# Designs tried in a protein design run: designed miniproteins, single chains, continued (3). Part 47

Each design is a single chain, and the fold is of that chain. pLDDT is the mean over its residues in the fold that is shown.

## One batch from the design tools (miniprotein)

Design m9609
Fold by ESMFold2-Fast:
Structure m9609 (fold): chain A 98 residues (1-98)
Amino acid sequence: MEKKRKQMLEQVFKDSDEGLSIMKQTADNIAKTKGQKGKQARQRRKEVLDKGYEEALKNVKDKEKVEEKLEEIREASSPEEQPTVEGIEELVEKKMAE
Protein backbone atom coordinates (compact mmCIF):
# COMPACT_ATOMS: atom_id res chain seq x y z
CA MET A 1 0.00 0.00 0.00
CA GLU A 2 2.78 2.46 0.86
CA LYS A 3 4.47 1.71 -2.48
CA LYS A 4 1.29 2.60 -4.35
CA ARG A 5 1.19 6.00 -2.62
CA LYS A 6 4.70 6.77 -3.81
CA GLN A 7 3.95 5.66 -7.37
CA MET A 8 0.77 7.72 -7.61
CA LEU A 9 2.53 10.85 -6.34
CA GLU A 10 5.32 10.21 -8.85
CA GLN A 11 2.79 10.02 -11.68
CA VAL A 12 1.22 13.34 -10.63
CA PHE A 13 4.61 15.08 -10.49
CA LYS A 14 6.55 13.35 -13.28
CA ASP A 15 8.54 16.47 -14.18
CA SER A 16 9.30 17.81 -10.69
CA ASP A 17 11.35 16.03 -8.05
CA GLU A 18 10.79 18.93 -5.65
CA GLY A 19 7.04 18.92 -6.19
CA LEU A 20 6.90 15.19 -5.58
CA SER A 21 8.94 15.57 -2.39
CA ILE A 22 6.65 18.32 -1.11
CA MET A 23 3.51 16.28 -1.80
CA LYS A 24 4.98 13.21 -0.13
CA GLN A 25 5.82 15.27 2.96
CA THR A 26 2.31 16.76 2.90
CA ALA A 27 0.73 13.31 2.70
CA ASP A 28 2.87 12.12 5.62
CA ASN A 29 1.86 15.15 7.70
CA ILE A 30 -1.82 14.55 6.94
CA ALA A 31 -1.51 10.86 7.83
CA LYS A 32 -0.32 11.88 11.30
CA THR A 33 -3.68 13.59 11.86
CA LYS A 34 -5.88 10.60 10.91
CA GLY A 35 -6.56 9.72 14.55
CA GLN A 36 -7.46 13.28 15.45
CA LYS A 37 -11.03 14.56 15.33
CA GLY A 38 -12.74 17.86 15.88
CA LYS A 39 -12.69 21.35 14.39
CA GLN A 40 -9.01 21.95 15.16
CA ALA A 41 -7.87 18.72 13.50
CA ARG A 42 -9.98 19.44 10.39
CA GLN A 43 -8.50 22.93 10.12
CA ARG A 44 -4.94 21.63 10.49
CA ARG A 45 -5.44 19.05 7.74
CA LYS A 46 -6.90 21.64 5.40
CA GLU A 47 -4.02 24.05 6.06
CA VAL A 48 -1.36 21.37 5.55
CA LEU A 49 -3.06 20.18 2.37
CA ASP A 50 -3.52 23.67 0.89
CA LYS A 51 0.04 24.70 1.75
CA GLY A 52 1.47 21.50 0.31
CA TYR A 53 -0.44 21.90 -2.94
CA GLU A 54 0.68 25.52 -3.34
CA GLU A 55 4.34 24.64 -2.75
CA ALA A 56 4.16 21.61 -5.04
CA LEU A 57 2.60 23.63 -7.86
CA LYS A 58 5.43 26.19 -7.69
CA ASN A 59 7.93 23.44 -8.47
CA VAL A 60 6.00 21.59 -11.18
CA LYS A 61 6.95 21.96 -14.84
CA ASP A 62 3.60 20.89 -16.28
CA LYS A 63 1.47 23.14 -14.09
CA GLU A 64 -1.78 22.96 -16.05
CA LYS A 65 -2.06 19.17 -15.96
CA VAL A 66 -1.04 18.87 -12.34
CA GLU A 67 -3.10 21.85 -11.15
CA GLU A 68 -6.33 20.29 -12.41
CA LYS A 69 -5.61 16.99 -10.68
CA LEU A 70 -4.49 18.62 -7.44
CA GLU A 71 -7.57 20.87 -7.36
CA GLU A 72 -9.82 17.82 -7.64
CA ILE A 73 -7.84 16.03 -4.93
CA ARG A 74 -7.97 19.08 -2.67
CA GLU A 75 -11.73 19.58 -3.05
CA ALA A 76 -12.67 15.93 -2.59
CA SER A 77 -10.20 15.49 0.30
CA SER A 78 -12.58 17.30 2.62
CA PRO A 79 -10.82 16.86 5.98
CA GLU A 80 -14.11 16.08 7.70
CA GLU A 81 -15.49 13.31 5.50
CA GLN A 82 -12.42 11.51 4.17
CA PRO A 83 -9.08 10.47 5.61
CA THR A 84 -7.01 12.97 3.67
CA VAL A 85 -4.23 10.60 2.63
CA GLU A 86 -6.69 7.90 1.52
CA GLY A 87 -8.82 10.50 -0.25
CA ILE A 88 -5.78 11.71 -2.17
CA GLU A 89 -4.83 8.15 -3.10
CA GLU A 90 -8.34 7.34 -4.32
CA LEU A 91 -8.63 10.49 -6.41
CA VAL A 92 -5.17 10.13 -7.94
CA GLU A 93 -5.89 6.48 -8.76
CA LYS A 94 -9.18 7.42 -10.45
CA LYS A 95 -7.45 10.10 -12.52
CA MET A 96 -4.59 7.77 -13.45
CA ALA A 97 -7.15 5.17 -14.56
CA GLU A 98 -8.61 7.70 -16.98
Scores: mean pLDDT 53

Design m9610
Fold by ESMFold2-Fast:
Structure m9610 (fold): chain A 83 residues (1-83)
Amino acid sequence: LEKAIEYLREAIKAAKEGNIDKAIEYARKALFEAERELLEQGNEEARKLVTELINKALIALGKGDIDSAIKYLEEALKLLEET
């Protein structure tokens, strides 16, 4: 999960800096790595929750709702760090 965690941290940092394009890029990379790694671990519950949170963050970023996006990305990060 190290790559997914790293990409989520970069997405959160970019969002806090107002760089929406970079935040979207890293959030998509985090989604891909998290889905792959959690599928390999057989952790279906974490995979579903993390995927939902990152997708909600991507929708919020697309709407310019930076505060909501950061909250969803931070929740996804916490779940991955606890896994």
Scores: mean pLDDT 86

Design m9611
Fold by ESMFold2-Fast:
Structure m9611 (fold): chain A 109 residues (1-109)
Amino acid sequence: MLSKEEKIKQLLDLFETTARETIDDALKSTLPKELKEVLILQQLAGMLKDFMLTLKKLGYSSEEIKLAAERMKEIAIRLLEEKLPDEPGLVEKAKRVFDKLIEEFLRDY
């Protein structure tokens, strides 16, 4: 049976793969730049929330969820910086959105 740490690692690997695909798909679309940015941020924020909710349903503590969510945030920010290096404003907005989402989720836990 996988340890909690190994399960978290697999979840983080899944988050990274899905986030990368989400960003790549949005960038391949013919949508205007502003709409691509909004959709990327909305989709990544939604994924973070869904993963946190999944961990809660699986019986992880608020502290364990916080640690996993912070790591997911780091992955998402890294991917945004790698794929959208000329959009520092989007990266800063994403950091604020993810921080608020994590704070609100843990407050209501």
Scores: mean pLDDT 86

Design m9612
Fold by ESMFold2-Fast:
Structure m9612 (fold): chain A 73 residues (1-73)
Amino acid sequence: KIEKLKEILILRLSEYVSEEVAEEIANLVVESALKGKSPEEITKEVKEKYPEYVDEEVERIILAAAEEINKIV
């Protein structure tokens, strides 16, 4: 279930960033969610680590994905 959500996140992010960066961001989102971080905390962490890639649309995609992952962890 988590792996499928990660694949969907990578696919969506790859429209805005390279597949390599999309995979790095998706891995960070999944790792942080598994550590019990909130969707807001996860989104902030991604923006801090990848500020050049996270515009308003990418931020919304990350937040939505983090919310879905948090429902199943």
Scores: mean pLDDT 81

Design m9613
Fold by ESMFold2-Fast:
Structure m9613 (fold): chain A 68 residues (1-68)
Amino acid sequence: SVEEIYALLSKLSRAAYDEFIARAAELTAALRAEMKANNQFSEEDRAKMREEAERRVLELARELLAAE
């Protein structure tokens, strides 16, 4: 969830937070590229991609916190 992501972000060091911002931007760009490749432009497709983006971003936050 977004709340869980924010809770994890509050525990990251400044360096880990900066890495999170950069890698989250890359994840978003990759998901948009996947949408284009699969011709997924409907509202339903966008909702599923948002769910996937939140999942990947949450895992990224967990990974970076665990690495500290």
Scores: mean pLDDT 78

Design m9614
Fold by ESMFold2-Fast:
Structure m9614 (fold): chain A 68 residues (1-68)
Amino acid sequence: SLVDALSETFGIPKSSLKGRTVLEALLMIAEDYGKSVNDFLAVLSKVLGRPVTIEDVLTALRDRLVDE
């Protein structure tokens, strides 16, 4: 799942990601873990098996991260 991939890649507890919006996760990753938006896009691209752009993320900012 995306939660699993973000947790494993950035060392973030799954409980800290589950139920957050994409925007909340981006802010946490950037501010608390010192990662860039490009780092987030790289993880999304691997999970979805396709290139993910900043425009894709901006469209999905309100979507919640769920355990799939």
Scores: mean pLDDT 75

Design m9615
Fold by ESMFold2-Fast:
Structure m9615 (fold): chain A 61 residues (1-61)
Amino acid sequence: SDQDKLAALSRELLAKLEAGELSPEEAIERFVAALRDQFGWSDREAAHWRGLAAAELRRLA
């Protein structure tokens, strides 16, 4: 399912982030690209999610 694919992508990106292969910002951008390109999210919906994720990263830094 799309939910299973999204969960698998999330786990892959988290593993790469924890391994230091991606910055948090790079992980967010890869996830946003997949939401648009693979899961049919509008540019607006994907940009809104990206904004929330970026704001949370700034809060935790």
Scores: mean pLDDT 80

Design m9616
Fold by ESMFold2-Fast:
Structure m9616 (fold): chain A 59 residues (1-59)
Amino acid sequence: SLDAEIQEVEDRISDLVQRYMDMVRAGSARSDILALSDDLVKLSLRLARLVAQKKAAAG
């Protein structure tokens, strides 16, 4: 269901945010941090589209 896809994306965003914080704290390479940040942006855009689709379908 759309709700299940939204939940999956939210869970993945939460995991990536935790990894981002861990990488920043550990002093990881800037290129690695930027790559993870790019993935986070892509998931955030996907979440926004799924939420918009749900709202359009519901009202």
Scores: mean pLDDT 85

Design m9617
Fold by ESMFold2-Fast:
Structure m9617 (fold): chain A 62 residues (1-62)
Amino acid sequence: MEAARRAIAQLGGTEDPEEALAAVAEYIRKTGADADTVGASIGAAAGVDPAAVAELIREALK
């Protein structure tokens, strides 16, 4: 989980994983993108577990 949080923050250009997760959640709400698909893309790009990234995104969408 910690590696996934850092990866999301880094890709979002921020030091705060919660801010990055909020931005990703807003993007998903605006576009209707699937959280698992977005998580897989972020995980592949950052070299972290895609399932962990998808779980963090789903939690942020609640």
Scores: mean pLDDT 75

Design m9618
Fold by ESMFold2-Fast:
Structure m9618 (fold): chain A 65 residues (1-65)
Amino acid sequence: EIQKSVALMRLMALAQDLGGRVEIREEGGRKVVVVHAETPEQARELERAGKEVERITGWKVRVEM
């Protein structure tokens, strides 16, 4: 679905702007979007954005430092 692709692309752009990166993994037959952050402040912002992506896509979003 187009909305899922757009939501993921926006998350990837935000992560890049904040100096992080995004990986897509499959865990137990489910897609998990892993976002890497360098600081706790970046992690908090990315967790907020990730919650919205979870709502749109139905995928899990996990933020790691």
Scores: mean pLDDT 77

Design m9619
Fold by ESMFold2-Fast:
Structure m9619 (fold): chain A 78 residues (1-78)
Amino acid sequence: NISQSISDVNQGRDISRRIGNMDTVLYVDQGLKYVQNNNIGGFKSYGMMVVQGLIDQGMVQESMQVSTYFQNAYNYVK
């Protein structure tokens, strides 16, 4: 459901904040707006950008964890 999806995305946001990638944090915050507005396509696109940003910064382990949170959130709302 949407509440569970928001919770999962918030976990991904908190991980991104801990690793100090501020651009990734901004993308995650924007993604939350799409979930709240039931815009699942927009949410998926932003999730992909967040994960790619982490990969580009060499944070592969964190990218996998954040990817899992976004994929789980997407599966609850699609």
Scores: mean pLDDT 64

Design m9620
Fold by ESMFold2-Fast:
Structure m9620 (fold): chain A 103 residues (1-103)
Amino acid sequence: SEAEELLKKGEEYAAKGDLEKALELYEEALKIYEEKGDEKGKAEALAKLGEVYAKMGDLEKALRYYEEALEIYKKIGDPKAKEVLEKMIELGVEELKRAVLSL
């Protein structure tokens, strides 16, 4: 689908370090999934947005997007809920380290 192609393109830009372009593509994919009522696609796009914000150091936005993705994956019984939870745990460890070592 168009939204799946946007996720793939966003992943390519994220891999190249173009995080802002990855965000634009993931946000466009999210909008398409929301308009179609595709809960699984929506959760995938939200998790990808969380990954990019985490790489950008915006831990508050990263956690918010992961929380939204986690709730959808839990609701639909998708095992990717565990992957999102593991990413959230990793962010919690990084935030504690930042709080102790540098403000």
Scores: mean pLDDT 85

Design m9621
Fold by ESMFold2-Fast:
Formats: C-alpha cells, sequence, structure tokens
Structure m9621 (fold): chain A 95 residues (1-95)
C-alpha cells in the first residue's frame, strides 16, 4: 500500500503513526524514545516544508529537553531507537 502513495501521503501517514508512538512513549515515561520520535517528526515535517508542524515539533522537543536536562543519547542509542521506531511505524502502516 505504501508503494502506491505519493511522498507527501506517505509522510502524512508516517507522522500520524509517529504521533501515536509518541503518546505511548510519554505514557510509559520513555523520554529517550519520546526524544527520538520528536526528532523524526521534525525531520519529516522539514522534508515536506510543513513549517507549522516543524515549529510545533521543535517546540515540543525543546520543552522535553527543558524538563529532562539529564536526557542524553549516544549516536548508537539514537540510531537503535530510530530504527526501532521506524520499524514499528511501518509495521502499523502495513497492518
Amino acid sequence: SLQSLSDEERTKLLIKELEELLKEAEKKGDWKKAYVILELLLKAAQSEGWEELAKEAKERLEELLAKHPDLKLSSDEYLDLANEILAEAIDKLEK
């Protein structure tokens, strides 16, 4: 189904699934996962030129970091979480 969608439509579906995963991460107190999801949301919005959504994602990211100043990820932790999150989002879009 994803292969028959435009890039814009695929990004809209990805953002919707990322927002759902973000709510789940926040509910569980998984702030490292929430951080990575917000970074992915920001990058997705920026790739499409969706300035309002990109601004909202950036503001949410800055608020998260202000509330959790000890939150730090290595490059490896970030990549592992990003790959896990994207795999979860794609799986939900295909099922």
Scores: mean pLDDT 83

Design m9622
Fold by ESMFold2-Fast:
Structure m9622 (fold): chain A 81 residues (1-81)
Amino acid sequence: SSEQRETLIAAFESAIKYAEENGDEETAEFYRELLEMAKKGASLEELLARTRERLAEARKNNAPSRHIAGLDLVAREIEAT
């Protein structure tokens, strides 16, 4: 629904701000890509698949806990949509 997509977009915008505040430009760029994809009509499954892939890579590479938590939050928001 429109409301669910708006919630997802808000989650991406929050993730971008959080990443920027912590100097994590790579994560900010990733979420800007997801935001653009969402605005251009990418499927929720497509957005979720990309987010899960990045989350799995972050966990495998022992990324900072804050980074992993941010990715997990976004994945959960997409799943809830």
Scores: mean pLDDT 78

Design m9623
Fold by ESMFold2-Fast:
Structure m9623 (fold): chain A 87 residues (1-87)
Amino acid sequence: DEKKEILKEVIEKLKTLKKKVENGASKEEVILMLENLIEFVKANLPEDKELIEKLEEIKELVEKGASKEEVIERIEELIKELEEKIK
């Protein structure tokens, strides 16, 4: 299942992003990582508009200066949703 394998890669990328945010990565680095992940999803799962929208929402939160805690919670929620989908 190609979609399941791609979703697993997205989950791993989100886990890496979460660790970077927890370790105090700059707003610029977090935005760049999110942009790269959005482009990856657009290239590999262009039909998954919900996933793209959720990634763009997290990016907007970071751009607006949301708290580290709020950004981490949103990433964790998305990881849980994706893990449930590949179950």
Scores: mean pLDDT 88

Design m9624
Fold by ESMFold2-Fast:
Structure m9624 (fold): chain A 64 residues (1-64)
Amino acid sequence: EKEKELEERRYQIDIEVLEGLKLMTEAIAKMAEKIDPESAKPAREVAENLQKQIEDLKKEREKR
C-alpha cells in the first residue's frame, strides 16, 4: 500500500460515481423531454454540471 495508489483509486471511484450520476440524469432528461421539453431543462443543467465536475477533476489530476 502506498499513498499515491490510494489517491489514484479514490480518483477513479470519484470519476465513476460522477459518470454514473450523469448517465442517470441524462436518462431522466430524455424521459422528461418526451412528456414536456421544458421539464427536461433542469435535468439537462444537472447533467452539464456533472460533466463540468468530471472535467475539473481530470484537469486537477493532470496538474498533480
Scores: mean pLDDT 78

Design m9625
Fold by ESMFold2-Fast:
Structure m9625 (fold): chain A 101 residues (1-101)
Amino acid sequence: YKSLKEAADRLELMALSLEDLIETEKNLSEEAKEHIREAAEELREAARALRAGNIEEAIEHMEEAKEHLKKALEVAPDSVKSGLESVIKEIEEIIEFLKSV
């Protein structure tokens, strides 16, 4: 990531992708959908914090998003697990970038 704006834009795209997953994946339980929805909300809050220059607050929201996604993984069908794991990994990469700024 080259800037806080690029990181924030990516977090918003990930939130949209998670919201789309809830809409398109009919095999998701209501419990899994709730955890994914909570993760998407935390990613939107992280993007908001980054746009305001609040890096520490953004990292806090990203860590919360990871916890919600990990809970989703425990109850999600195998068909979506790799996608959720990919999102968690990208969140970790953005956190490491933000810690290097």
Scores: mean pLDDT 86

Design m9626
Fold by ESMFold2-Fast:
Structure m9626 (fold): chain A 112 residues (1-112)
Amino acid sequence: AEAEAALARLDALIAAGHVSAGLVPTGEEDGLLHADLTISAVDPETGRLVLVAFGRAVMRREAWEALEEAALPTTLRRLLGVEFTGVRVVGASPEAEEAVRKYLEELAKALL
C-alpha cells in the first residue's frame, strides 16, 4: 500500500542519516525551553525534498546549547516532549501523511 511504501522509505532514510531536525527557540516556560521543530528528509539520489514535518518541542536549555542541526534520532533523544502539528510527504495521499505522522509520534515516544 502507499502508506506502507512511505513508511518503508522514511525508515530507510532515517537509518541512513538523511532525515534531519532543526529547532528554533520560541520561549522559556517553567524553566524549560520551548522550540519550533522542523524535520526534513531529502532523497540522496536526487537531492529533492521528500518530507517536511513540523512540531512544538520542549527541552532543557543545556540540551539546546549542545545541539546543532542533527539526525532525527539524535534530536528526539534530547527532547522532554514533542507535539507534531503538520506533516507533508511529497506526492503522497492524506492517508500516507497520517501514517507518517503516527510513525513519527511513536518514534519520538520510543526515543524520549
Scores: mean pLDDT 78

Design m9627
Fold by ESMFold2-Fast:
Structure m9627 (fold): chain A 79 residues (1-79)
Amino acid sequence: AMPSLEELFQRGAELAREGNELVRRLEEQGKTDEAARLREEITRLTSRLYEALKAGDVETALATLEELERLVREGRELL
């Protein structure tokens, strides 16, 4: 079944929270440059996701969520 726009929004918010927690942990480890890059990419992708959801562009929203999930996964590897 196709997920609702509300479910996609909620998943995006959850991934943004996980990503921001990773940024905090990287900063605590003194990985300031890595933290800054991760924060910038999370901000870019969350903005793209929310604009896609506002426009009803499910294809772009799903692709952006996949990129956010990959970004969070890669961010965990930097810890």
Scores: mean pLDDT 87

Design m9628
Fold by ESMFold2-Fast:
Structure m9628 (fold): chain A 59 residues (1-59)
Amino acid sequence: SDEEIDKLIAELKALGHDELVERLKQAREQFSKEAVLKMARDYLELVREAEAQGRPLRL
């Protein structure tokens, strides 16, 4: 849903990943809600794994 995507974007923004937020905003204009939702979840998982390993995610 739009609400779920908005929550995931807000969480990525709170974690300081503005580039990923911008990518998701662009993806919302090009792709289905299901595709954007999966992309947002995948980004959050990558960020959390990188931080858990003591490394920031860098793109």
Scores: mean pLDDT 79

Design m9629
Fold by ESMFold2-Fast:
Structure m9629 (fold): chain A 88 residues (1-88)
Amino acid sequence: SLIVEMAGKEFKVPRSAIPPDLLVEVNGKILNLSKEEDFNSIKKGDIIKIVKGGTLTSEDLAKWKKSGVIEDLSKLGSGAELKVLDVE
């Protein structure tokens, strides 16, 4: 899981809650964080910039709710930035 901060608030994001159509930019590289290799490339202190918002299924929304994430990634527009606080 990634521990991320947006607008001063902390969120826990497991890879299983990442929409498969979400695209992000990290250190100038476009990544798909639903892919294990791309997810595992993320490090503490990285800035994740949303390039393309994801579409969450009902199952993904249930995973987000269960993991304690209070924000839906489908509501994050292009250009939104998340700071990586920790990797679990």
Scores: mean pLDDT 71

Design m9630
Fold by ESMFold2-Fast:
Parts: C-alpha cells; sequence; structure tokens
Structure m9630 (fold): chain A 88 residues (1-88)
C-alpha cells in the first residue's frame, strides 16, 4: 500500500487502542510516536497493537481508514459515529 494509507490506518489503530487490552509500554510508545510525528514508528507501533484488537475493533479500524481515504468530511463523520458507539 502507499505510505499515506499505512499512516492513516496506523492512526486509526492508535485512536481505538484505548478500547483494547494493551500492554502499557505500547500505549506509551504510541503516544510518543504521535507527539513526534514519526511515521515509521507510528506504523510499527500500530502493527504491534493490531493483534490485541478484537474483531469488532478491527472492523472499526477499517471503517475509519476507508473514511479517511475518502476525504476529511467523511473521516469526521465516521469518527463522530465511532465516538457515539464507544461511549455506550
Amino acid sequence: MKRLEEVIRASAIISLAPLADLPDDLIARARAALASGDEEELIRIAEEMEPYLSEELKEKVERLTEAALAGPEKHEEVLEELREEILK
């Protein structure tokens, strides 16, 4: 895949990571990667997080990734929908 798609997918995984049973060190590293803007580290951390995601969370990651690739308006719409689903 193109790097942009990988970065978008990694960002989606990290955004949904607080809902998964993740090791504390992965959460800390993800926060550091987001703060530094290191795309390579962000992708690597997201790949390490992916096995900890439930099937439901993986589906949400793909939905958010596809929305982001469709454009900013669609990304914001889907992100808001996911926030509502998560808060229940």
Scores: mean pLDDT 72

Design m9631
Fold by ESMFold2-Fast:
Structure m9631 (fold): chain A 61 residues (1-61)
Amino acid sequence: MEKREEARRLLLRGIALKLRGIGLEFDAELTGDESLKEKGEELKEEGDRLIKEADELFASL
C-alpha cells in the first residue's frame, strides 16, 4: 500500500469522525442530553488526531 493512499484513508476517516461528532453535539443541544455532547467531543478529538496523523504522512511524501 502506498503511503499516500494510507494518508488519504486516515484523512477521510478523521473527517468522518469529526462530522459524526458534530452531529452528536447538535443532537445534545436538541435533546438536552449532555452525554451526547461528551461523546461528540470525544469523536471530534479522535477525528482531529487522525487528520493530524494524515497531515504528518502527507508531509513526509
Scores: mean pLDDT 83

Design m9632
Fold by ESMFold2-Fast:
Structure m9632 (fold): chain A 65 residues (1-65)
Amino acid sequence: EKKETELKAAILMAAVWFNGELEIEEVDGKRHYKIYVRTEEELELAEEAKEYLEKVGDIATIYRV
């Protein structure tokens, strides 16, 4: 699971690389990642990244553009 968590972090970075649109906002001391996706492949990566971030106590919101 530690390895899986690291893989999900890499997926998040890949999603940022593909769409180039990621905003980070601090809410109540936690990171809130706003991920903007344009393709179904980016959406799948963003959904996995969201699960990872929520698992480690952060917040992620996915927006379809």
Scores: mean pLDDT 68

Design m9633
Fold by ESMFold2-Fast:
Structure m9633 (fold): chain A 59 residues (1-59)
Amino acid sequence: MSDKAIKEAEKLIEEHKKDKKLQEIIDQARAEAEQMGLSPDLQKLYQANRIQAYLALNK
């Protein structure tokens, strides 16, 4: 994966983790990714995907 994809995922997480609902989604996604044994980079992408899905529904 490119460094840009990881950087964008991390930025998205940082921007949205202050939102109460998104923070719960991020925490859940992180726990799921950790249980699956994903690398730190994949954990960030997994969390970002969950954030994007939520934002698309709540636009």
Scores: mean pLDDT 78

Design m9634
Fold by ESMFold2-Fast:
Structure m9634 (fold): chain A 78 residues (1-78)
Amino acid sequence: AAEARLREVFERIKEIFSGNKKLLELVDKALENVLAMSDEEKQRIADTLERLLKGAETDPENRLGYLFVIELLLKDLA
């Protein structure tokens, strides 16, 4: 279940970062590393990224802030 959620949320992030090759490469590396983690860590990361994406979609004033936090998290996971 967590793996399916991670694949879906990472695909949504790739759509947002489309056209930015460096960010797309970062997303792919982060996903590879996350898929090697424990089920507990996968669940926590899926929950965190889903919440940040919802914030980016529902709070346009703070959208760039949510995307910045997603980028930082991906860098930590890569």
Scores: mean pLDDT 86

Design m9635
Fold by ESMFold2-Fast:
Structure m9635 (fold): chain A 58 residues (1-58)
Amino acid sequence: MELEKKVKEAFKKLKEAADEYLRAQRTGDPDAVAEARRKSREAFTEYQKAVDELEKAK
């Protein structure tokens, strides 16, 4: 159950980061877009890690 919670939390953060990226694109500010892209990439890495841990635990 703990690993499942970790996957759900990581997915939630990934969704939030994607939403921030879309908002940044609407501003047209390259620095805001770069920051949001970096956050999205980090969130995706955390999500992959959580999924891998869950898969290995099966």
Scores: mean pLDDT 80

Design m9636
Fold by ESMFold2-Fast:
Structure m9636 (fold): chain A 118 residues (1-118)
Amino acid sequence: MAREKARSLIRKAEELVKQAEKALDDGNYKEAIKLSAEAMRLAKEAIQVDPSLLREAADVITKALGVGAQAALKMGKYEEAVKLSEIARKIREAADAGNVDAVLQYADEGIKLLEELA
């Protein structure tokens, strides 16, 4: 069932965000960034499988971007940290508007930036 698959992807993404937060706390900034990118990929897949979960998936994506931004800041990557925070803001606004295509586009932008930082 599409909904069950999408919910499973969101739960896995939430677990990756928790692992990313722990990596950030431990000073493993590149690992935090990698885990954040993986969490965003799974949450993006959840939206593609079931767009009705847009709000739950966007919440996970914005949390992952927040961890990635903090890790980038700790690494002295100030411009990238600002860009990640701006992407998170745009995703929140798009999700509030129910704009699935915009959330997916901004998620791809964030994933690419995180992968370049790892």
Scores: mean pLDDT 91

Design m9637
Fold by ESMFold2-Fast:
Structure m9637 (fold): chain A 83 residues (1-83)
Amino acid sequence: DEEEFRKKFDLANRIATEVVEKLGKELKDKVSKGDLAVAKFVATSVAFGELLSGKSEEEAREAAEKAARETIERLLAEKAKKA
């Protein structure tokens, strides 16, 4: 069902946007706009996968937030290692 697929994708994108806006406010100047963009891409993909697997919006949000945080931590660690 293409309509259901689209609705789940739209929801995943909304979840990812909210997650990244929250993380941007929490981390402030510790993260770049580019770091947040990568985290949003990962969060959208994770949330969409969870929703396609029949998980709830709450479960998708929790998984997306965890994945976004781990992505940001990895990016910051990579930058620190190169500095």
Scores: mean pLDDT 85

Design m9638
Fold by ESMFold2-Fast:
Structure m9638 (fold): chain A 58 residues (1-58)
Amino acid sequence: MQVLPGLVIRAPPSEAVKIANEINLTTDIAAFPAPGGGSDPGYLMSLTIPVDKLEYIE
């Protein structure tokens, strides 16, 4: 029984979408951009990426 830690990346909307799209195309992880999710500084989105899959995007 293992817990997969999620990596949250904050980036501008355009960059967040591109990053999520690349990850979703090159890996089978649940990466998605979300606007703020709470109180954002106005121009940020969040991505959740499993740390185990980060090697694919490098």
Scores: mean pLDDT 50

Design m9639
Fold by ESMFold2-Fast:
Structure m9639 (fold): chain A 75 residues (1-75)
Amino acid sequence: MKIYELDGDLAGPSTLMSAIGKSGDLYVTSDDEKIKEIESRGGTAIKPQGGTVSEETIVRMSGEVEVYRNVPLED
């Protein structure tokens, strides 16, 4: 499972910024194909401190992501 922060530097044409959310949105996925797509467009996975993503805005995409709050994260 990886977490991506959507930022303004990725707001160019054909970026996921336009497809799944706004700058500052968090996108959480364990889908290997989706991970490859995001990273090929310049997305970089973040490592949040405290191991839980409960406070952040999480973007949901059709057929590719499960959106969960209070997700425990481990290295």
Scores: mean pLDDT 48

Design m9640
Fold by ESMFold2-Fast:
Structure m9640 (fold): chain A 96 residues (1-96)
Amino acid sequence: SANEKGIKEAEKARKLLEELKKYAQTVEKVDPSASYGEILDIYLAKLYDEYEKTKDESVLEKAKEILNTLFNVEYSDEEVIKILELRKKKVEEDKK
């Protein structure tokens, strides 16, 4: 089961990265040379804007799933909010 779980988690991470790249290219119109790190920062910044506007906990759960899938780390709501805030700040600084 451990081997099957590892393959499934790797496939989930790959699909997530492909979805984030498609979002960045089609919605945010980022340069095709943008790194996966830049793409992730843009997407997490969007989730921060959505959470600040709606206060919807499902946005935090989505952010937690992304962070867990890509980095294998489980964060609290407070920690996730801080991560999203920092990513938003970074994206805004990179545009200036």
Scores: mean pLDDT 78

Design m9641
Fold by ESMFold2-Fast:
Structure m9641 (fold): chain A 97 residues (1-97)
Amino acid sequence: LTPEVARENARAARESIEAAEELVKKAEEALKKGDLKEAARLATNAMFLILSASVEADLAYEAGELSEEEYEELKKRIEELKERVREIMKKIDEAEK
């Protein structure tokens, strides 16, 4: 793995987290409006970005392109996003008859 590819992974991880945060926010808004299908679609897309961000952050950290502090910050944001997606999916399941 080249230093350039490792730097791209660090940037990609941050971009994936930011995109996932936006999708989770939109999913929560859709859920409040009663649009369960849109909420599920957005939450599912957010989960794929969260998984990508986790892999990208791990690769960047292993390559030395993230400090321990930066890596822990990204991992914390990833875990918070996973929890928010779990809550959205739980509320969708509870709302379906």
Scores: mean pLDDT 84

Design m9642
Fold by ESMFold2-Fast:
Structure m9642 (fold): chain A 94 residues (1-94)
Amino acid sequence: HMEEVRAAAEAAADTFREAIDLGVKEGQITPEQRKQLEELVDKALEAALAGNFDEARRYFHEAMRLADTLPLSSYQVNLLVAGALQLVAAEEIA
């Protein structure tokens, strides 16, 4: 079960990072904004892997709030939402 929780949490982080990378490639995210988003995603992943899903959700929520200030496409926003849902699924498996 912990192996499945870990895989789901890592998948959530990867989905979120894909949205960030696409935003950088399209010129919608600055290097500074990328660093802030990556740091929040990394902290969320670390918390989830430690079984601290309350902390993981808090960091993920902060990342989503920052993303909301950016001129992202609907596709990129959908990837971020998918990542958040994967994190919720990881908690349910745990």
Scores: mean pLDDT 76

Design m9643
Fold by ESMFold2-Fast:
Structure m9643 (fold): chain A 65 residues (1-65)
Amino acid sequence: GEVEEKIKEAVEIAKKILLENKDLSTTEQSELIYEKIGEILQSLDADSADEATAKIIEIADEVKA
């Protein structure tokens, strides 16, 4: 559905930013991510926004490895 597509889009955008900006601080990476996906996250309900955020955190941990 639309919610699942938005979560997937937000996660893919965040993953790209994390992979392309490994040299930036966690704060700088978070600012870039929010700048690109903030509107998507704001358009989601709380539970769906939490799911997207959890997936982004998981990817950030994988990118550090």
Scores: mean pLDDT 80

Design m9644
Fold by ESMFold2-Fast:
Structure m9644 (fold): chain A 75 residues (1-75)
Amino acid sequence: GASAEEQEIIAQLKKDTDQALALAKQGKITAEQLEQASQRAKGLADLFEKEGRLPLAEALQQASDRLAAEAEKLK
């Protein structure tokens, strides 16, 4: 299972992702900004997977997928 530190990071990541999606729906961030955030999250997911930090990697992959999906809807 995730450590207490990892659980805090995952909780913050979910809040940050939800906030970014809400701002996108309000027209305050662009599809390109969501795509950049998605790519960054994907890069971090791959890094944490290599380090064996699977709960962090999975949470970052989910964030990447959600950001990419919203970017596609804004196009």
Scores: mean pLDDT 86

